# Designed miniproteins, single chains, continued (5): the designs that were tried, part 104

Each design is a single chain, and the fold is of that chain. pLDDT is the mean over its residues in the fold that is shown.

## One batch from the design tools (miniprotein)

Design m19608
Fold by ESMFold2-Fast:
Structure m19608 (fold): chain A 90 residues (1-90)
Amino acid sequence: MEELKEEALKIFDEFEKKVNTLSPEQKRAALKKLADLLRSETLKYWIDTFPVDKLLPLIFKDLREAIENASTPQVVEEIKKALEEVLKTL
């Protein structure tokens, strides 16, 4: 578990750094792909409703906390895989 969380946080840090270098349009596209992979209709709604630059820090905080506070390896693995898939398209 601890090693899996460390690996996921490393991928998350890479994802955060890469996304922060993107244009607003590319940031929005990356977040929409993440929402699709996580199957989050709520996240899709927020991306369509709020400015991406205001939403992005909140999404990063929520993702990091989800990894750090995960009680099962399955949750960590799902988030890690979603982040890796988005990174491959950037």
Scores: mean pLDDT 83

Design m19609
Fold by ESMFold2-Fast:
Structure m19609 (fold): chain A 65 residues (1-65)
Amino acid sequence: SVEERARRALAALEELLARDPALARALMVKYLGPETGERLFAAIEAGDRETALALLVEHFRRQGR
């Protein structure tokens, strides 16, 4: 499901952010766009998992995945 894909992506991004925050931010911006990517990065940094998950779900629905 889109939600399962979003949950897997969030877990991977949380791990990447802990190891390399600059790369994590760059990938979020590259794949979600500057506005949504920066919002996702801020949500993960704030520990706002509900907002982060919602942004990823919206992104994957928009991509038809």
Scores: mean pLDDT 84

Design m19610
Fold by ESMFold2-Fast:
Structure m19610 (fold): chain A 81 residues (1-81)
Amino acid sequence: SKEELLEKLTELLEKLIKEIRELIKQGKYEEAYQLAVQKGAEIDALVAQLRDAGVELSEEQMKLYEEALKLIKEVAEKLAA
């Protein structure tokens, strides 16, 4: 259902943000990037599926998605340095 997809997206985003932040705290930027690549594809597919179904993300869900993208960018920038 649409509700199950939204719940799954929220859980994936929260877990990804938590795990990336923990890896960053440990200085494990390469591992953080690999995790982001692996989970990012799944998250993007869910976001696309929800949009195709006409489901609007809540402000809270949009903020989680933006936070995940910001963290991924931070990790990529650290690896480029």
Scores: mean pLDDT 82

Design m19611
Fold by ESMFold2-Fast:
Structure m19611 (fold): chain A 71 residues (1-71)
Amino acid sequence: MSEEEFEAEVYLALALIYLAVNKLSKTPDKEMLEKAIELARKAIELAPDNQELVRTAQEVIDEAKKLLEEL
């Protein structure tokens, strides 16, 4: 694994944590959802050729955006 790919995995893991916390919460936090989107986008920028990572990051972005629209 390259340094960039490792960093991408870390950013994606953090994005997933922020999203999961908000999906389980009765009071989702707008700033945390926006941070999840930022972290997921950063993961894609660092490892754009990693199809599984890009797919998961895109799903995080889409779900976080949907939750933001429901706030």
Scores: mean pLDDT 84

Design m19612
Fold by ESMFold2-Fast:
Structure m19612 (fold): chain A 78 residues (1-78)
Amino acid sequence: SREERVKRLEERLRELKKELEEALKKNPNNEELKEALRAVEAALEQLPLASDENLTDETLDNMEAGVEEIRKLVKENS
């Protein structure tokens, strides 16, 4: 269900935020990591406020793809 997908996405975003904060401790001036952290924080703030009409499968697929891209960035800077 979309509710289960949203919960899993939120959990992944929370974990990714932690990983980005740890990566930034090693590279405090890395602008890509700072931008990624801001994007993750914005997504975490907006997800609980989004209506079911705005959380389409396509939207969730796009957000999950974004999480994967940021995870690659974290690995490259770890």
Scores: mean pLDDT 80

Design m19613
Fold by ESMFold2-Fast:
Structure m19613 (fold): chain A 67 residues (1-67)
Amino acid sequence: MNGGAIALGAAAQEARRLGLERVAEALEKASRNGADATVEELTAIGRAIRAGDEEAALRVVEKIMAK
């Protein structure tokens, strides 16, 4: 169960580094909740974070947390 949470935590750190604080907070919360993220969802979050697209990243996090 910790693998997905670790990946979400790593994504939160990258988001914070890029100034996407809301994305970082949402990802950290999802990580703490042990949210089940697929490889495809993690890839989508990573792409959005790298593009600086806070809205796209937040949408993926919300989808993961709604599962």
Scores: mean pLDDT 79

Design m19614
Fold by ESMFold2-Fast:
Structure m19614 (fold): chain A 97 residues (1-97)
Amino acid sequence: DEEDRRRAAELRELHRRYLELRETEGVEAAIRELQREIARVLGVPVSRFEEWVRRLLEVYSEEEVFDLLQTFLAAARQGTPLEELERAVEELLELAK
């Protein structure tokens, strides 16, 4: 509970940093940093996420993908497994068809 509150505060500050990066360097740069951090948290190669982000950007706007990646980072930091995030990406891609 104390640990959960501290982690929530850390995540809120992390999201603020990515919002600032988007304003200073642009949404594409913020997306690149978000995918790198998610890959690091999950312990997988960033190339795994580069393919998902590429496919998502074919059907969603850069702003929508940025918001989605912030949600994925939050989920990954809270222990959501890679397989569940992969299912979410597949569902989002199907919804956009």
Scores: mean pLDDT 79

Design m19615
Fold by ESMFold2-Fast:
Parts: sequence; structure tokens; C-alpha cells
Structure m19615 (fold): chain A 101 residues (1-101)
Amino acid sequence: TERIEKIRRVTEESVRRIEEAKGSAEELTKATRDGFLRMAEVARWDPDVAALARELARRAGETVELLLKEGYSPEEIARVFSDAIEGLGLQAIELLREEEA
């Protein structure tokens, strides 16, 4: 499905950008926010997944600051957000496959 391929591509590109940005809290926040917003766009057919992705994007800066204060490294934070993007992508793909079944 073209939609599944778009979700996979957005997931992979977003994870790559987050990993590239892990040397800077500001760039990590931006890459994370952009990734969740792109996920909300490709998953817009599911209002719940899109709403969750937009909420995570809105809170990205707050979440980065909180995790840094709790002693997480930028590398650990990048992994947390990469895992979240991958989880959203997999959930969106699974829901699309169920609709086509």
C-alpha cells in the first residue's frame, strides 16, 4: 500500500534525523517535534493516532528538558523518541492492514 510505504519512509527519516540531532538538545527537540508532526500528517486518517502525535510534538521541548533534568543523556533521549516514532508508525501500519483485510 502507498500509505504503508509513506508511513515507513516518514518513520525511517524521522528516526534518522533524531539520531543525527542527538549532539544538541535544541536540534533534538526540533527533530523530535518535526518527526511527530510528520507522523500526524501521514496518519491523519486515524484521528486518535494523529491527535496523539500532535500532543507529543507539542510537548517535545518540555519532555527533553524534563528528561535532561532527570539525568538522561541526549543519546538516551534520542533513543526514547526514536522508539516512540517507530511505535506510532507500526501502530498506524497495523491499523491500515486491518482496514484492508
Scores: mean pLDDT 82

Design m19616
Fold by ESMFold2-Fast:
Structure m19616 (fold): chain A 68 residues (1-68)
Amino acid sequence: MKFTVKAKNETVGEGINEGLRSAEEEGRVKVLEETEMEVVFEVPEEGAEEIKAALLQAQELGLAEVEI
């Protein structure tokens, strides 16, 4: 499953990018494109629902916009 995440600000974007880099080192995600405010990444189906739930919660809190 492919996600595009647009952070509300650079601080939120940095936190998201750090988390995704850690997850990529663990083989849980593949980062396709990364900027300070936007990241595009792919997740195996087995981890997709957990990551989707976390991202939708961040969107509900107004921290990021999520496209699936």
Scores: mean pLDDT 80

Design m19617
Fold by ESMFold2-Fast:
Structure m19617 (fold): chain A 82 residues (1-82)
Amino acid sequence: SETEKKVKEINEFYEKNKAKMDELAGKRGVETYKFIYEVKLKELEILGAPQEEIDFWKNLLDMAKNAKNTEARKKAIEEYKK
């Protein structure tokens, strides 16, 4: 089914990126948040999520990439929780 194909694509993406996920586990900083949001965007694209949801996560990724201090990073996380 289409759902089974999408699940397989997501699982394959996770398998290919497992080493990087493990490397970033427990770490704080731009690279960790950037990777988390990139993974989420890939999942949403595979699932065919609404463009509004994709744009939301893309905005969080841009905020994470430009986080020069704790406040900017905290704001990116809080936007996700809304």
Scores: mean pLDDT 66

Design m19618
Fold by ESMFold2-Fast:
Structure m19618 (fold): chain A 66 residues (1-66)
Amino acid sequence: ITPEELAVLRALARTRTVAGAAEELGISQATVSRHARKLEAKGLLERVKEGNRTTYRPNPVAMAAL
């Protein structure tokens, strides 16, 4: 993965939300969402539905491969 994708993956691992990751990294929520979609497509992130909210969780394989 790219360094930018890795940074987004780590931020989402800590914050669980697009908004939290965007704040931590100092980038737009749109940029975080775009990278999160790519990471989900690669199997590195799991999208979790919590009631009416969506959170992201790192796949254990992704954490082991860092």
Scores: mean pLDDT 75

Design m19619
Fold by ESMFold2-Fast:
Structure m19619 (fold): chain A 59 residues (1-59)
Amino acid sequence: MELEEVVVEVRAPTVGEALEAAARAIRELQKQGYTVTAVRFGTDAEGNAVVTVTAVRAR
C-alpha cells in the first residue's frame, strides 16, 4: 500500500504556543485521515520554538 506523506511546521515565540499550534495541526490531519508518525522539536535562528509534524495517509 502506497502512503502519502505530509510535513507541517509550526513556529511560535514560546514552546507552549508552538505545542498548542502543533496540537491543532495534528487534530486537523487526523480529521483528514492522516496518522502522525513523528513530532520533532527545535529552535530557529530567531529563538522561536519550532515543531515539525510528519503524518501519512493511505492512497
Scores: mean pLDDT 82

Design m19620
Fold by ESMFold2-Fast:
Structure m19620 (fold): chain A 65 residues (1-65)
Amino acid sequence: DEVLREAEERIRRMFEQLGADVEVETEGDTITVTLHGVSEKKAVTLEFAAAIEAASYGARLVVKR
């Protein structure tokens, strides 16, 4: 869906702005983000922000490290 693609792009940009190397995949109503090379503190903060963003589009967020 175009709505979920917009959410995916916004979440990807959010992580990229932090300097994180990320892979983002969308399946059904779920957005999965895989993080590489991010500190624990930054990862926790971004996971929270991304979860709020995904919820605003009616999507579920799964974050992998």
Scores: mean pLDDT 74

Design m19621
Fold by ESMFold2-Fast:
Structure m19621 (fold): chain A 74 residues (1-74)
Amino acid sequence: SSAAAAKAALEQQLEDLAQQSAQAIYDQGKKIQQTTGDKYAGILGESLYLAADPATREEGIARARAAAEERAAA
């Protein structure tokens, strides 16, 4: 669906930004939430900000996605 495609694109965008700056992914997630109303974007950006450890990045991203989906579903 278009919603699933948009979610995947958002996840990739925020994860790519996490390589550059933890603050940038937080800010981008909030910006997307403000412009589109998608609260998942804000939650995912915040979760990725908190999980931004280069040594555990892959595990941190997976954990952040799971946490963001759970919080958005509530």
Scores: mean pLDDT 71

Design m19622
Fold by ESMFold2-Fast:
Structure m19622 (fold): chain A 89 residues (1-89)
Amino acid sequence: SEEEKKKSLAAVLEFLIRYGAKEVEMPEEVTEEIIRLVEETVLTGDQKYFDKAKALLEEFRKNAPEEKREKVDLFIEHVESRMREALAE
């Protein structure tokens, strides 16, 4: 069903976000909040959750060391791309 597809997509995105967050050394509290917002975006289709996730990702980017910026930018682009794909479905 459509709802089962959304749940599967949310689970895949959670796994990918946890993996990428660990690589960029994102704090667990921030990682959990982003995962929750991504899940809400996928399940509801409401742009407001995606916008909140983007704001948190940008805040993390601003606080990241210069030497990690490229990896952080790639992580953010990947997360945002997957969320846009989920919304466009």
Scores: mean pLDDT 82

Design m19623
Fold by ESMFold2-Fast:
Structure m19623 (fold): chain A 65 residues (1-65)
Amino acid sequence: SMSDQTTRNSILSSSFQQIRNSTEDQIPIIQQQTQQQLSTLPQSIRDQGVTDLDRIVRIKLDSIR
């Protein structure tokens, strides 16, 4: 539904900001919390959210190498 997509986008936007401002040791904690929030959404929306989260994490890890 549109509201589920809006919720996913809100969760990912918040997680992006948290990951952007995080240290390397904080990333797994933020990732786990984000996955828990996404778990409340329908499977198809959750799967897309998890893919987007993985991309955000990769970009951050590349920035601190």
Scores: mean pLDDT 83

Design m19624
Fold by ESMFold2-Fast:
Structure m19624 (fold): chain A 78 residues (1-78)
Amino acid sequence: DVEEKAKKIAETIADYIKSLIENGQKEEAKRVLESLRPEVDPEKIEEMLKAIDNNDIDKAKKITYEAVYESVKKRLEE
């Protein structure tokens, strides 16, 4: 199931970003997000980076999940 696979990948990445921010590893979290730039909307990457800078963990997790889910789902449907 494409949707289930996309959700699992998005959840895994979003949880990882959340964990990095909660542990004070903001630069590592930003590095992970930068690695997504080729496949994710640049505006969403900028929103995620801003959320990390503002220490808005819930927003960073939510945007990361949504962006990765949409990107992975689109790629798996091709």
Scores: mean pLDDT 81

Design m19625
Fold by ESMFold2-Fast:
Order: structure tokens, then sequence, then C-alpha cells
Structure m19625 (fold): chain A 106 residues (1-106)
């Protein structure tokens, strides 16, 4: 159900916050990819149910979140853990905005 997807998404974002706090950037990136997949599933469910959702804004926020995850992966590959953590924190902020947006569309 949509509620189950959103509950799993919130738990995934909370686990991302813990990984970032512990400096586990690789774990935070793995969780971010899971969160992005859950958001896509929630969007697909809302569209399938005929719910009104601003797809342009959702796609913009998804692109922003994906960009921060990509930049974190690039920083991690370059050995810049501090920069990777900064991008993961920004990814969390965008993902939380996406959760709020999805909740309002229900």
Amino acid sequence: SLDEILEELRKTIEEMRKAIENGDVERAVELAHRALTLIQRAVDQLVAEGKEIDLDEVMRLLAEARNHVYEAEQALAAGDKEKAIQHMRKAVEVLERLVEFLEKAK
C-alpha cells in the first residue's frame, strides 16, 4: 500500500541520518538509492490511483536528490569524505521535502 511505502521511506531516511552521523557515507549512499526507489514507487502508485500530484515539481526534486547522491559518490571516490557527507545531508533535506509532497498528495 502507499502508506506502507511511505512508512518504509521514512524509516530509510532515518537510517540515512544515522549513517551520516556515524560517518558511514557508503551506507548513506546505499540507503539513498533505496529511498529514491521507494519515492518512484509512491509516485507510480499515486498516478495509478488518479491522485492529483505536481509531477514537474516531484521530478525536479528527484533530479536534485539524485544529483546530491551522485556528487557524494564522486567525492567518496576522490577520498573527500567531508564533501561526500555535505552532499548526503543535502540529499536528506530534499528527500524529506519529497516525503512531505507525497503525503499531501494522498
Scores: mean pLDDT 89

Design m19626
Fold by ESMFold2-Fast:
Structure m19626 (fold): chain A 80 residues (1-80)
Amino acid sequence: SAAQQAALIAGLDEVAALVERELTDPLRAGIIVGLLDGAKDAVRQGDWATARKLLALAAEEAEREGLAAVAARLRALQAA
């Protein structure tokens, strides 16, 4: 639904802000934020398969950077 798409996009925007706050390296933050931006675009296009794949990749990158709470939130968002 449009409400579910809007809620997911809002959740991803909050995660992107948290990543930029917690990662001081702009290149590493940019990788995760770029994946989240791609996921938001896929959601807007109705491409849920691509959105889920990009969210899974973003969660893996967040775990590599030690952002366990971010990774958990991304996995929760992709399961909804």
Scores: mean pLDDT 84

Design m19627
Fold by ESMFold2-Fast:
Structure m19627 (fold): chain A 95 residues (1-95)
Amino acid sequence: PSKRELEGEITVALVLMLVNLAKKEAEKGNDEAAVEMMKKAAELIEKNASVLSEEQKEEIKEALEEALETMKKYGSEEAVKKAEEEVKRAKEALE
């Protein structure tokens, strides 16, 4: 694989890790930590969007939506709003 392909795979792995941590923190009632993990995921996506394939972009979009649905079940209205802003920001970077 090229350096760019490797960077893409690493980015996907890190984003999925952060998104999964956000889901776990939300389930524990740690809204602030869950939002912070989503923010870190969005920042990583913005920085590395150019190294991602279309398939990797769809995988990330799906994971972000799943995490947001988890946060809607367990989180406060304020935390959900902040997470929605981060998901929107990440999706805009993936276009």
Scores: mean pLDDT 87

Design m19628
Fold by ESMFold2-Fast:
Structure m19628 (fold): chain A 75 residues (1-75)
Amino acid sequence: MEELEKQADEAVAAGDFKRAGDYYTKMAEEALKNGDLEKAVEYYRRAAGFYHRAGDTKKAIEYGKKALELEEKLR
């Protein structure tokens, strides 16, 4: 997790928002495998935000919806 966050931060610093989104998507999937729905929501939201900044509207919508669906399960 910590290494993926560092890689994502480096991608953002380089202006590679698509790569940052990819790293946060991997972190979200790992959180889901570990049963950590709260972290998965946070990571999918960040991934969607980075994909939006990269101009990848399709992935931004897909991961944004996934974050909302998981958040609803927490209620």
Scores: mean pLDDT 84

Design m19629
Fold by ESMFold2-Fast:
Structure m19629 (fold): chain A 102 residues (1-102)
Amino acid sequence: MNLIFYGRLFAAAGQFEQAKTLFELASEKDPASANINLGEAYFKNGQFEEALKSYKKAIEVGDKLTQAVAYKNMGKIYKELGQYEKAEEYYKKAKDLDEKIA
């Protein structure tokens, strides 16, 4: 069963609790991808602190591509919080990683 795939379908349908449960289960086998998707679900649900915690976890366990995605999404959260300087710092971290991958 592809827990990430079904979790994304529930998230797209606005069913946050179902999406969260599936991503939490997926975290046991694929913590990097699970925490990226969990962070996105929290962000869409307006839970910015939980989204930041999930993205930080993805950075801890993920590769450079995962880290770049997490930093971009953290920058987006800080922009929504009105912390523009911090948003720019995270966007720069993501760009620097993208340049090293390319």
Scores: mean pLDDT 84

Design m19630
Fold by ESMFold2-Fast:
Structure m19630 (fold): chain A 72 residues (1-72)
Amino acid sequence: MEEKKKAEQDYAEGVLAFGKRLIEQAAERSPEAARNVAEATAEHLKGINPEMGEQGKAELDRLLAELEARRA
């Protein structure tokens, strides 16, 4: 049971890291593209692990705010 939860968490962390990378790349094209990637990544994370989904959404929202501030 513990091992299964760890595997799900490790996978979710990988998805979050990959999503952050995609958001940075998308932000160079448009803020809308970055937001779309963040939304899709957060939804995917919730499907894997609800707790990681909430944590991931908070981290992605923070990254989006930082990227928007740099653009302004």
Scores: mean pLDDT 77

Design m19631
Fold by ESMFold2-Fast:
Parts: C-alpha cells; structure tokens; sequence
Structure m19631 (fold): chain A 98 residues (1-98)
C-alpha cells in the first residue's frame, strides 16, 4: 500500500498535480509508518522526497526543507546512500531558492 501511494505521488508530481502529490505522499508516509525496520524507513524516506519536491513546486520552501531533512535521516538509517544523496541534492536546491 505505501509503495503504491508513493509511486502515485511521484506520478502526480511528474504531471504537475502538486497538491495531489502532497496528499498522496502524506498518505504514503502514514502507511509506511505502520511498518518497522529498514524497508519501512526507505519507503518513508522516498515518500518524504516526493513530498519535499511537491512542496518546493508550490513555493512552500520551509516545509520542503523539513521534508528533505527527515528523508536524509531516514535514508541514512536505512543505509540507502542513493536516496540520501538525492534528498541532499534537493535540499541544496531549495535552500538556494529561499
């Protein structure tokens, strides 16, 4: 369920439906929070990256920064260096736009 919601959020983001991407990403985070361990942390981190990107597109820079920082923490905990690097790159992009 959480993976499907995260994928749907990413598709909404790609289509420019930023408000829908935010809602779907938030639902993905909630569903992933019902799990535990490395995979749950990875799913939450992925959904937080999508949430951050959607918030950035909506001009909600502080909320986007918060989402990326949480994604970095969870990706680090999960040992997902690719996702961590993606979140850090997106965080720097938002910080420059502020």
Amino acid sequence: MAEGLATAAAIALKLGDYETAVRLAEKAIEEASKGSGVEADRLRARALVVLGQALFKLGKYEEAIKSYKKAIDLATKAGDTVLKDEAEKNLKKVEKAK
Scores: mean pLDDT 85

Design m19632
Fold by ESMFold2-Fast:
Structure m19632 (fold): chain A 66 residues (1-66)
Amino acid sequence: SAETEERLRNAVEHYLALNPDITEEEALSDETIETIALQAGLNPHDEAVRRRIREILLEELRRRKE
């Protein structure tokens, strides 16, 4: 849903803002993805949630490199 998408994007942006020196390896770790899922109020063991968080993280990290 659009609400879930916005919640995930906000959680990713918030996490990256608190961790400005995070490496791509650390950002894409299972621990980071699970933390973001919990911050978004979603199930950290839901594979669809984890996959979507990874996709958003890759988009944001790519944007930050440029």
Scores: mean pLDDT 84

Design m19633
Fold by ESMFold2-Fast:
Structure m19633 (fold): chain A 112 residues (1-112)
Amino acid sequence: DKIREIVDKVLEKIKEYREKLLSLADTPEAKREIEHGALHIATAVRHVAFDNDELLAENHLKRAKEEFDKAIELQSPEKQEEMRKIANELFKDVEEYLKQIRELRKQEEAAK
């Protein structure tokens, strides 16, 4: 299943970005927000891939952004810039993988 293979790649990518953000987080609160944000992104990916639920996925991505923003605001200004860059790269990579999942679904709909 090509969609499942892409989901596995996205989840691994989310873990990599999560670890990068956690390495910059100084407080237990910031680390918790990062973990919650990563979980919301993973949940959004699963809703697009398995449920075809774009609205629920959008809501989870919005919550992930809010959680990451909260974690970032707790850090020093220098770390804030680096963390925002990492978070932006994560969301960009996730969007590209979601486009691949949607394209594969269109191909499945075109097949008998």
Scores: mean pLDDT 87

Design m19634
Fold by ESMFold2-Fast:
Structure m19634 (fold): chain A 70 residues (1-70)
Amino acid sequence: MTIADLEDALMEKLGLRTGAELGALVDAYINNQLDPALPEEVREQLAGLLAKARELAALGREAARELAAA
């Protein structure tokens, strides 16, 4: 699944109206400020989304290193 698919699934499940609300939720998860009342499956989906985002970020960093001749 793509990051967009995971974002759409989370927004639909939580009734979020905008990507900004999803972004705030992801930021809270990264900073360990996530609402403890949220179901474990939501935390698992956020972990999956972050893992995919980190994978893409790692690829971007590797490409940047190659381009910079580091």
Scores: mean pLDDT 67

Design m19635
Fold by ESMFold2-Fast:
Structure m19635 (fold): chain A 87 residues (1-87)
Amino acid sequence: MSLDELLAELGRLMREKEAEFRRAAEAGDAERAQAILDDLRTESGRLLAEMRAKARTPEEQVLVGVAEHEFRELLAEMEAAIAALRA
């Protein structure tokens, strides 16, 4: 895959997992929400590592850095939501 294809795939994966997570959270299903978070962490981590290895230009490095930052923020929000469900 090209870097652009990997970025598109990461974006698609994150949107799909966010939608699944929202449904689990709305149902009060903390176990399902955790499983979705774990899947997202594993698959997105793999894609981000591959994208970082392929980033060659300063523009590409910035795009990957933005994706890494957005991913970390999403994980933190999901973790906080799960903690609230378990409270």
Scores: mean pLDDT 86

Design m19636
Fold by ESMFold2-Fast:
Structure m19636 (fold): chain A 73 residues (1-73)
Amino acid sequence: MAEEAYEEGYKLGYEMGLAGASIGEVLAKGSELARRIEEEMRKKGYSEEEIKEAVKALEKGVLEGWAKGRSEA
């Protein structure tokens, strides 16, 4: 799940970075995605520790993807 969360975050960040989105815009969208992943993982019965790790991985993915997308724009 953490790896999947990182990949989802990276994809979002990368696409927004390529489109020229600001850091504030990508962080706002990343926060929305994090909420959805938290809810889905809780519904699936994941532990709070696993959910916390997935959210941190997502946040890292969003930021790294955005930076990469901006560098290629």
Scores: mean pLDDT 85

Design m19637
Fold by ESMFold2-Fast:
Structure m19637 (fold): chain A 97 residues (1-97)
Amino acid sequence: MVLGAVAETAEEAEEKMLELVEEAARRGAPASAHIVLGITAETTTEGGNAGVRAALLAQRKLEELGMERMNIHAFALGGKSLEEAKAEVERAVKALS
């Protein structure tokens, strides 16, 4: 099972990551599942920092839900358009499927 999303800001990254974790929980995702979040930002640094925070938030939420630790992939797509970011996430989802 692979779930993916794109976020345009650091705040949206946290919201999208929580939505992905809750979706995984609803689907009964196994520990072998992958969650993929691409984050667009004005800079690579902002996107990278947002990704680290989103990944930590995902682990905390999984623990709160009593779920096994899943494979969390959060990465910066700084300077990319939303369409380009969606294509990157779709490629990652396909590679992990």
Scores: mean pLDDT 80

Design m19638
Fold by ESMFold2-Fast:
Structure m19638 (fold): chain A 105 residues (1-105)
Amino acid sequence: SLEEEARRELMRVAQALTDILNAKTKEEIDKAIDEFEAEVDRLMERLGLTPQERERVRALVDKIREAAKKYYESKDPEEQQKYRDDILAAGNELARVVAEAVRRR
């Protein structure tokens, strides 16, 4: 059931990431980022990540936060696409780190 719980929490993290990409106002983006970070913190605590794994996840969360802000602030469709791709790439790397942590158990 730990693997099922980790999958459910990953699905919540994925949903929070989708909410970031769909946010249309500053209030919505700030709330979506806060919710994403809270869900990632829950996932890290549930999985009992090592300090090194937590540092890796923290770096990916910081990358997503910065890309999300730039995505919202950009007026250029090509820059928006670049930041969207950066968010999705960091999200995929986060999913891989989580999968590695689950397999190690």
Scores: mean pLDDT 83

Design m19639
Fold by ESMFold2-Fast:
Structure m19639 (fold): chain A 68 residues (1-68)
Amino acid sequence: MSLREKVIEKAIELAKKYGEITLDREQVIEMAKELGASEEAIKKAQEALKENPDLTAREVLDIIEEAM
C-alpha cells in the first residue's frame, strides 16, 4: 500500500471521529511523518512548501513519495 493510500485512509478515519477534515498541506506532512515517511522526505516537502506556499496537498504528498 502506497503512502498516499495510507494518508487518505487516515484522513477518512479522522473525519469519522472528529468531523469533516479538509486535507491541507501541513496535515499531509504530519500524516506522512506518522506513517513512517523518512526524515529526508519530510524535510524535502517542508522546504518545497517554504519556497512554494501555494503547493497543493497532493503535490506535497507527491514530493514525499518521490523522496522515499
Scores: mean pLDDT 71

Design m19640
Fold by ESMFold2-Fast:
Structure m19640 (fold): chain A 65 residues (1-65)
Amino acid sequence: SSEEIYQLVLEILRDPSVPRSVGTELANAMSELVGKDPEFAKKLAEKLRKNQTKETAEQIIKEAK
């Protein structure tokens, strides 16, 4: 669900190794993607859930755009 994706993004925003700018961009990209392609958003969220690093977040942002 979109709520699960939102909660996952909030967890990333709380990670001190992830810059706030990256977290904000991730939140915006995932919010847009949930509206346009919810199945792809779910796939990217599952990817991020398995590896919650800055590198994974940046990759998700690129794939979501």
Scores: mean pLDDT 72

Design m19641
Fold by ESMFold2-Fast:
Structure m19641 (fold): chain A 80 residues (1-80)
Amino acid sequence: MSKEEFLEKIKELRELAEKFPGALDKTVPDPFSNFPSDAVLSSVTLLVEEAERQGIIKWSDVVGKTVKEALDLLEKKIKE
């Protein structure tokens, strides 16, 4: 994904998460041990996987953080 595509996906995920109570407060699981079936968490894990593939972040930077914290970190790293 391009920088612009990442920022658009982060925006889409924030809008999706706002539709579900507590979604932004959910913790990001280790995707290799516990791939989520929840739409918000699965979308976040896929976005994090792509960001790691491109060298923007590592899984260790986001595992155990809230969805809100993970999206904030991704946006910050992409804008660097």
Scores: mean pLDDT 75

Design m19642
Fold by ESMFold2-Fast:
Structure m19642 (fold): chain A 92 residues (1-92)
Amino acid sequence: SVPRRRLTPVQQRAMAAAAPLLLADKSPTTAEKLREWREHSSPEQLAGLALLLESLRGEAVTEDDVAVLAERGRRLLAELAERLERLNQQRA
């Protein structure tokens, strides 16, 4: 069940840039991987991650500015890393 949603060419390019990050999972913890992406990803990769994460929340993203989406991606990755660390601490 894929939502029938048309991405703009800019959004499509951003998603394509982010795809290799999702496929190259080598990190020992998910929180570490999210921090690595936040610090070392290109603006297009961060924009693609923002689009993916917002789509998982059911949010209709109309934003087409790569810099704005990249900033959203940085915030979302930081929030997810904190949540994953908190969950990991609860298991200890």
Scores: mean pLDDT 73

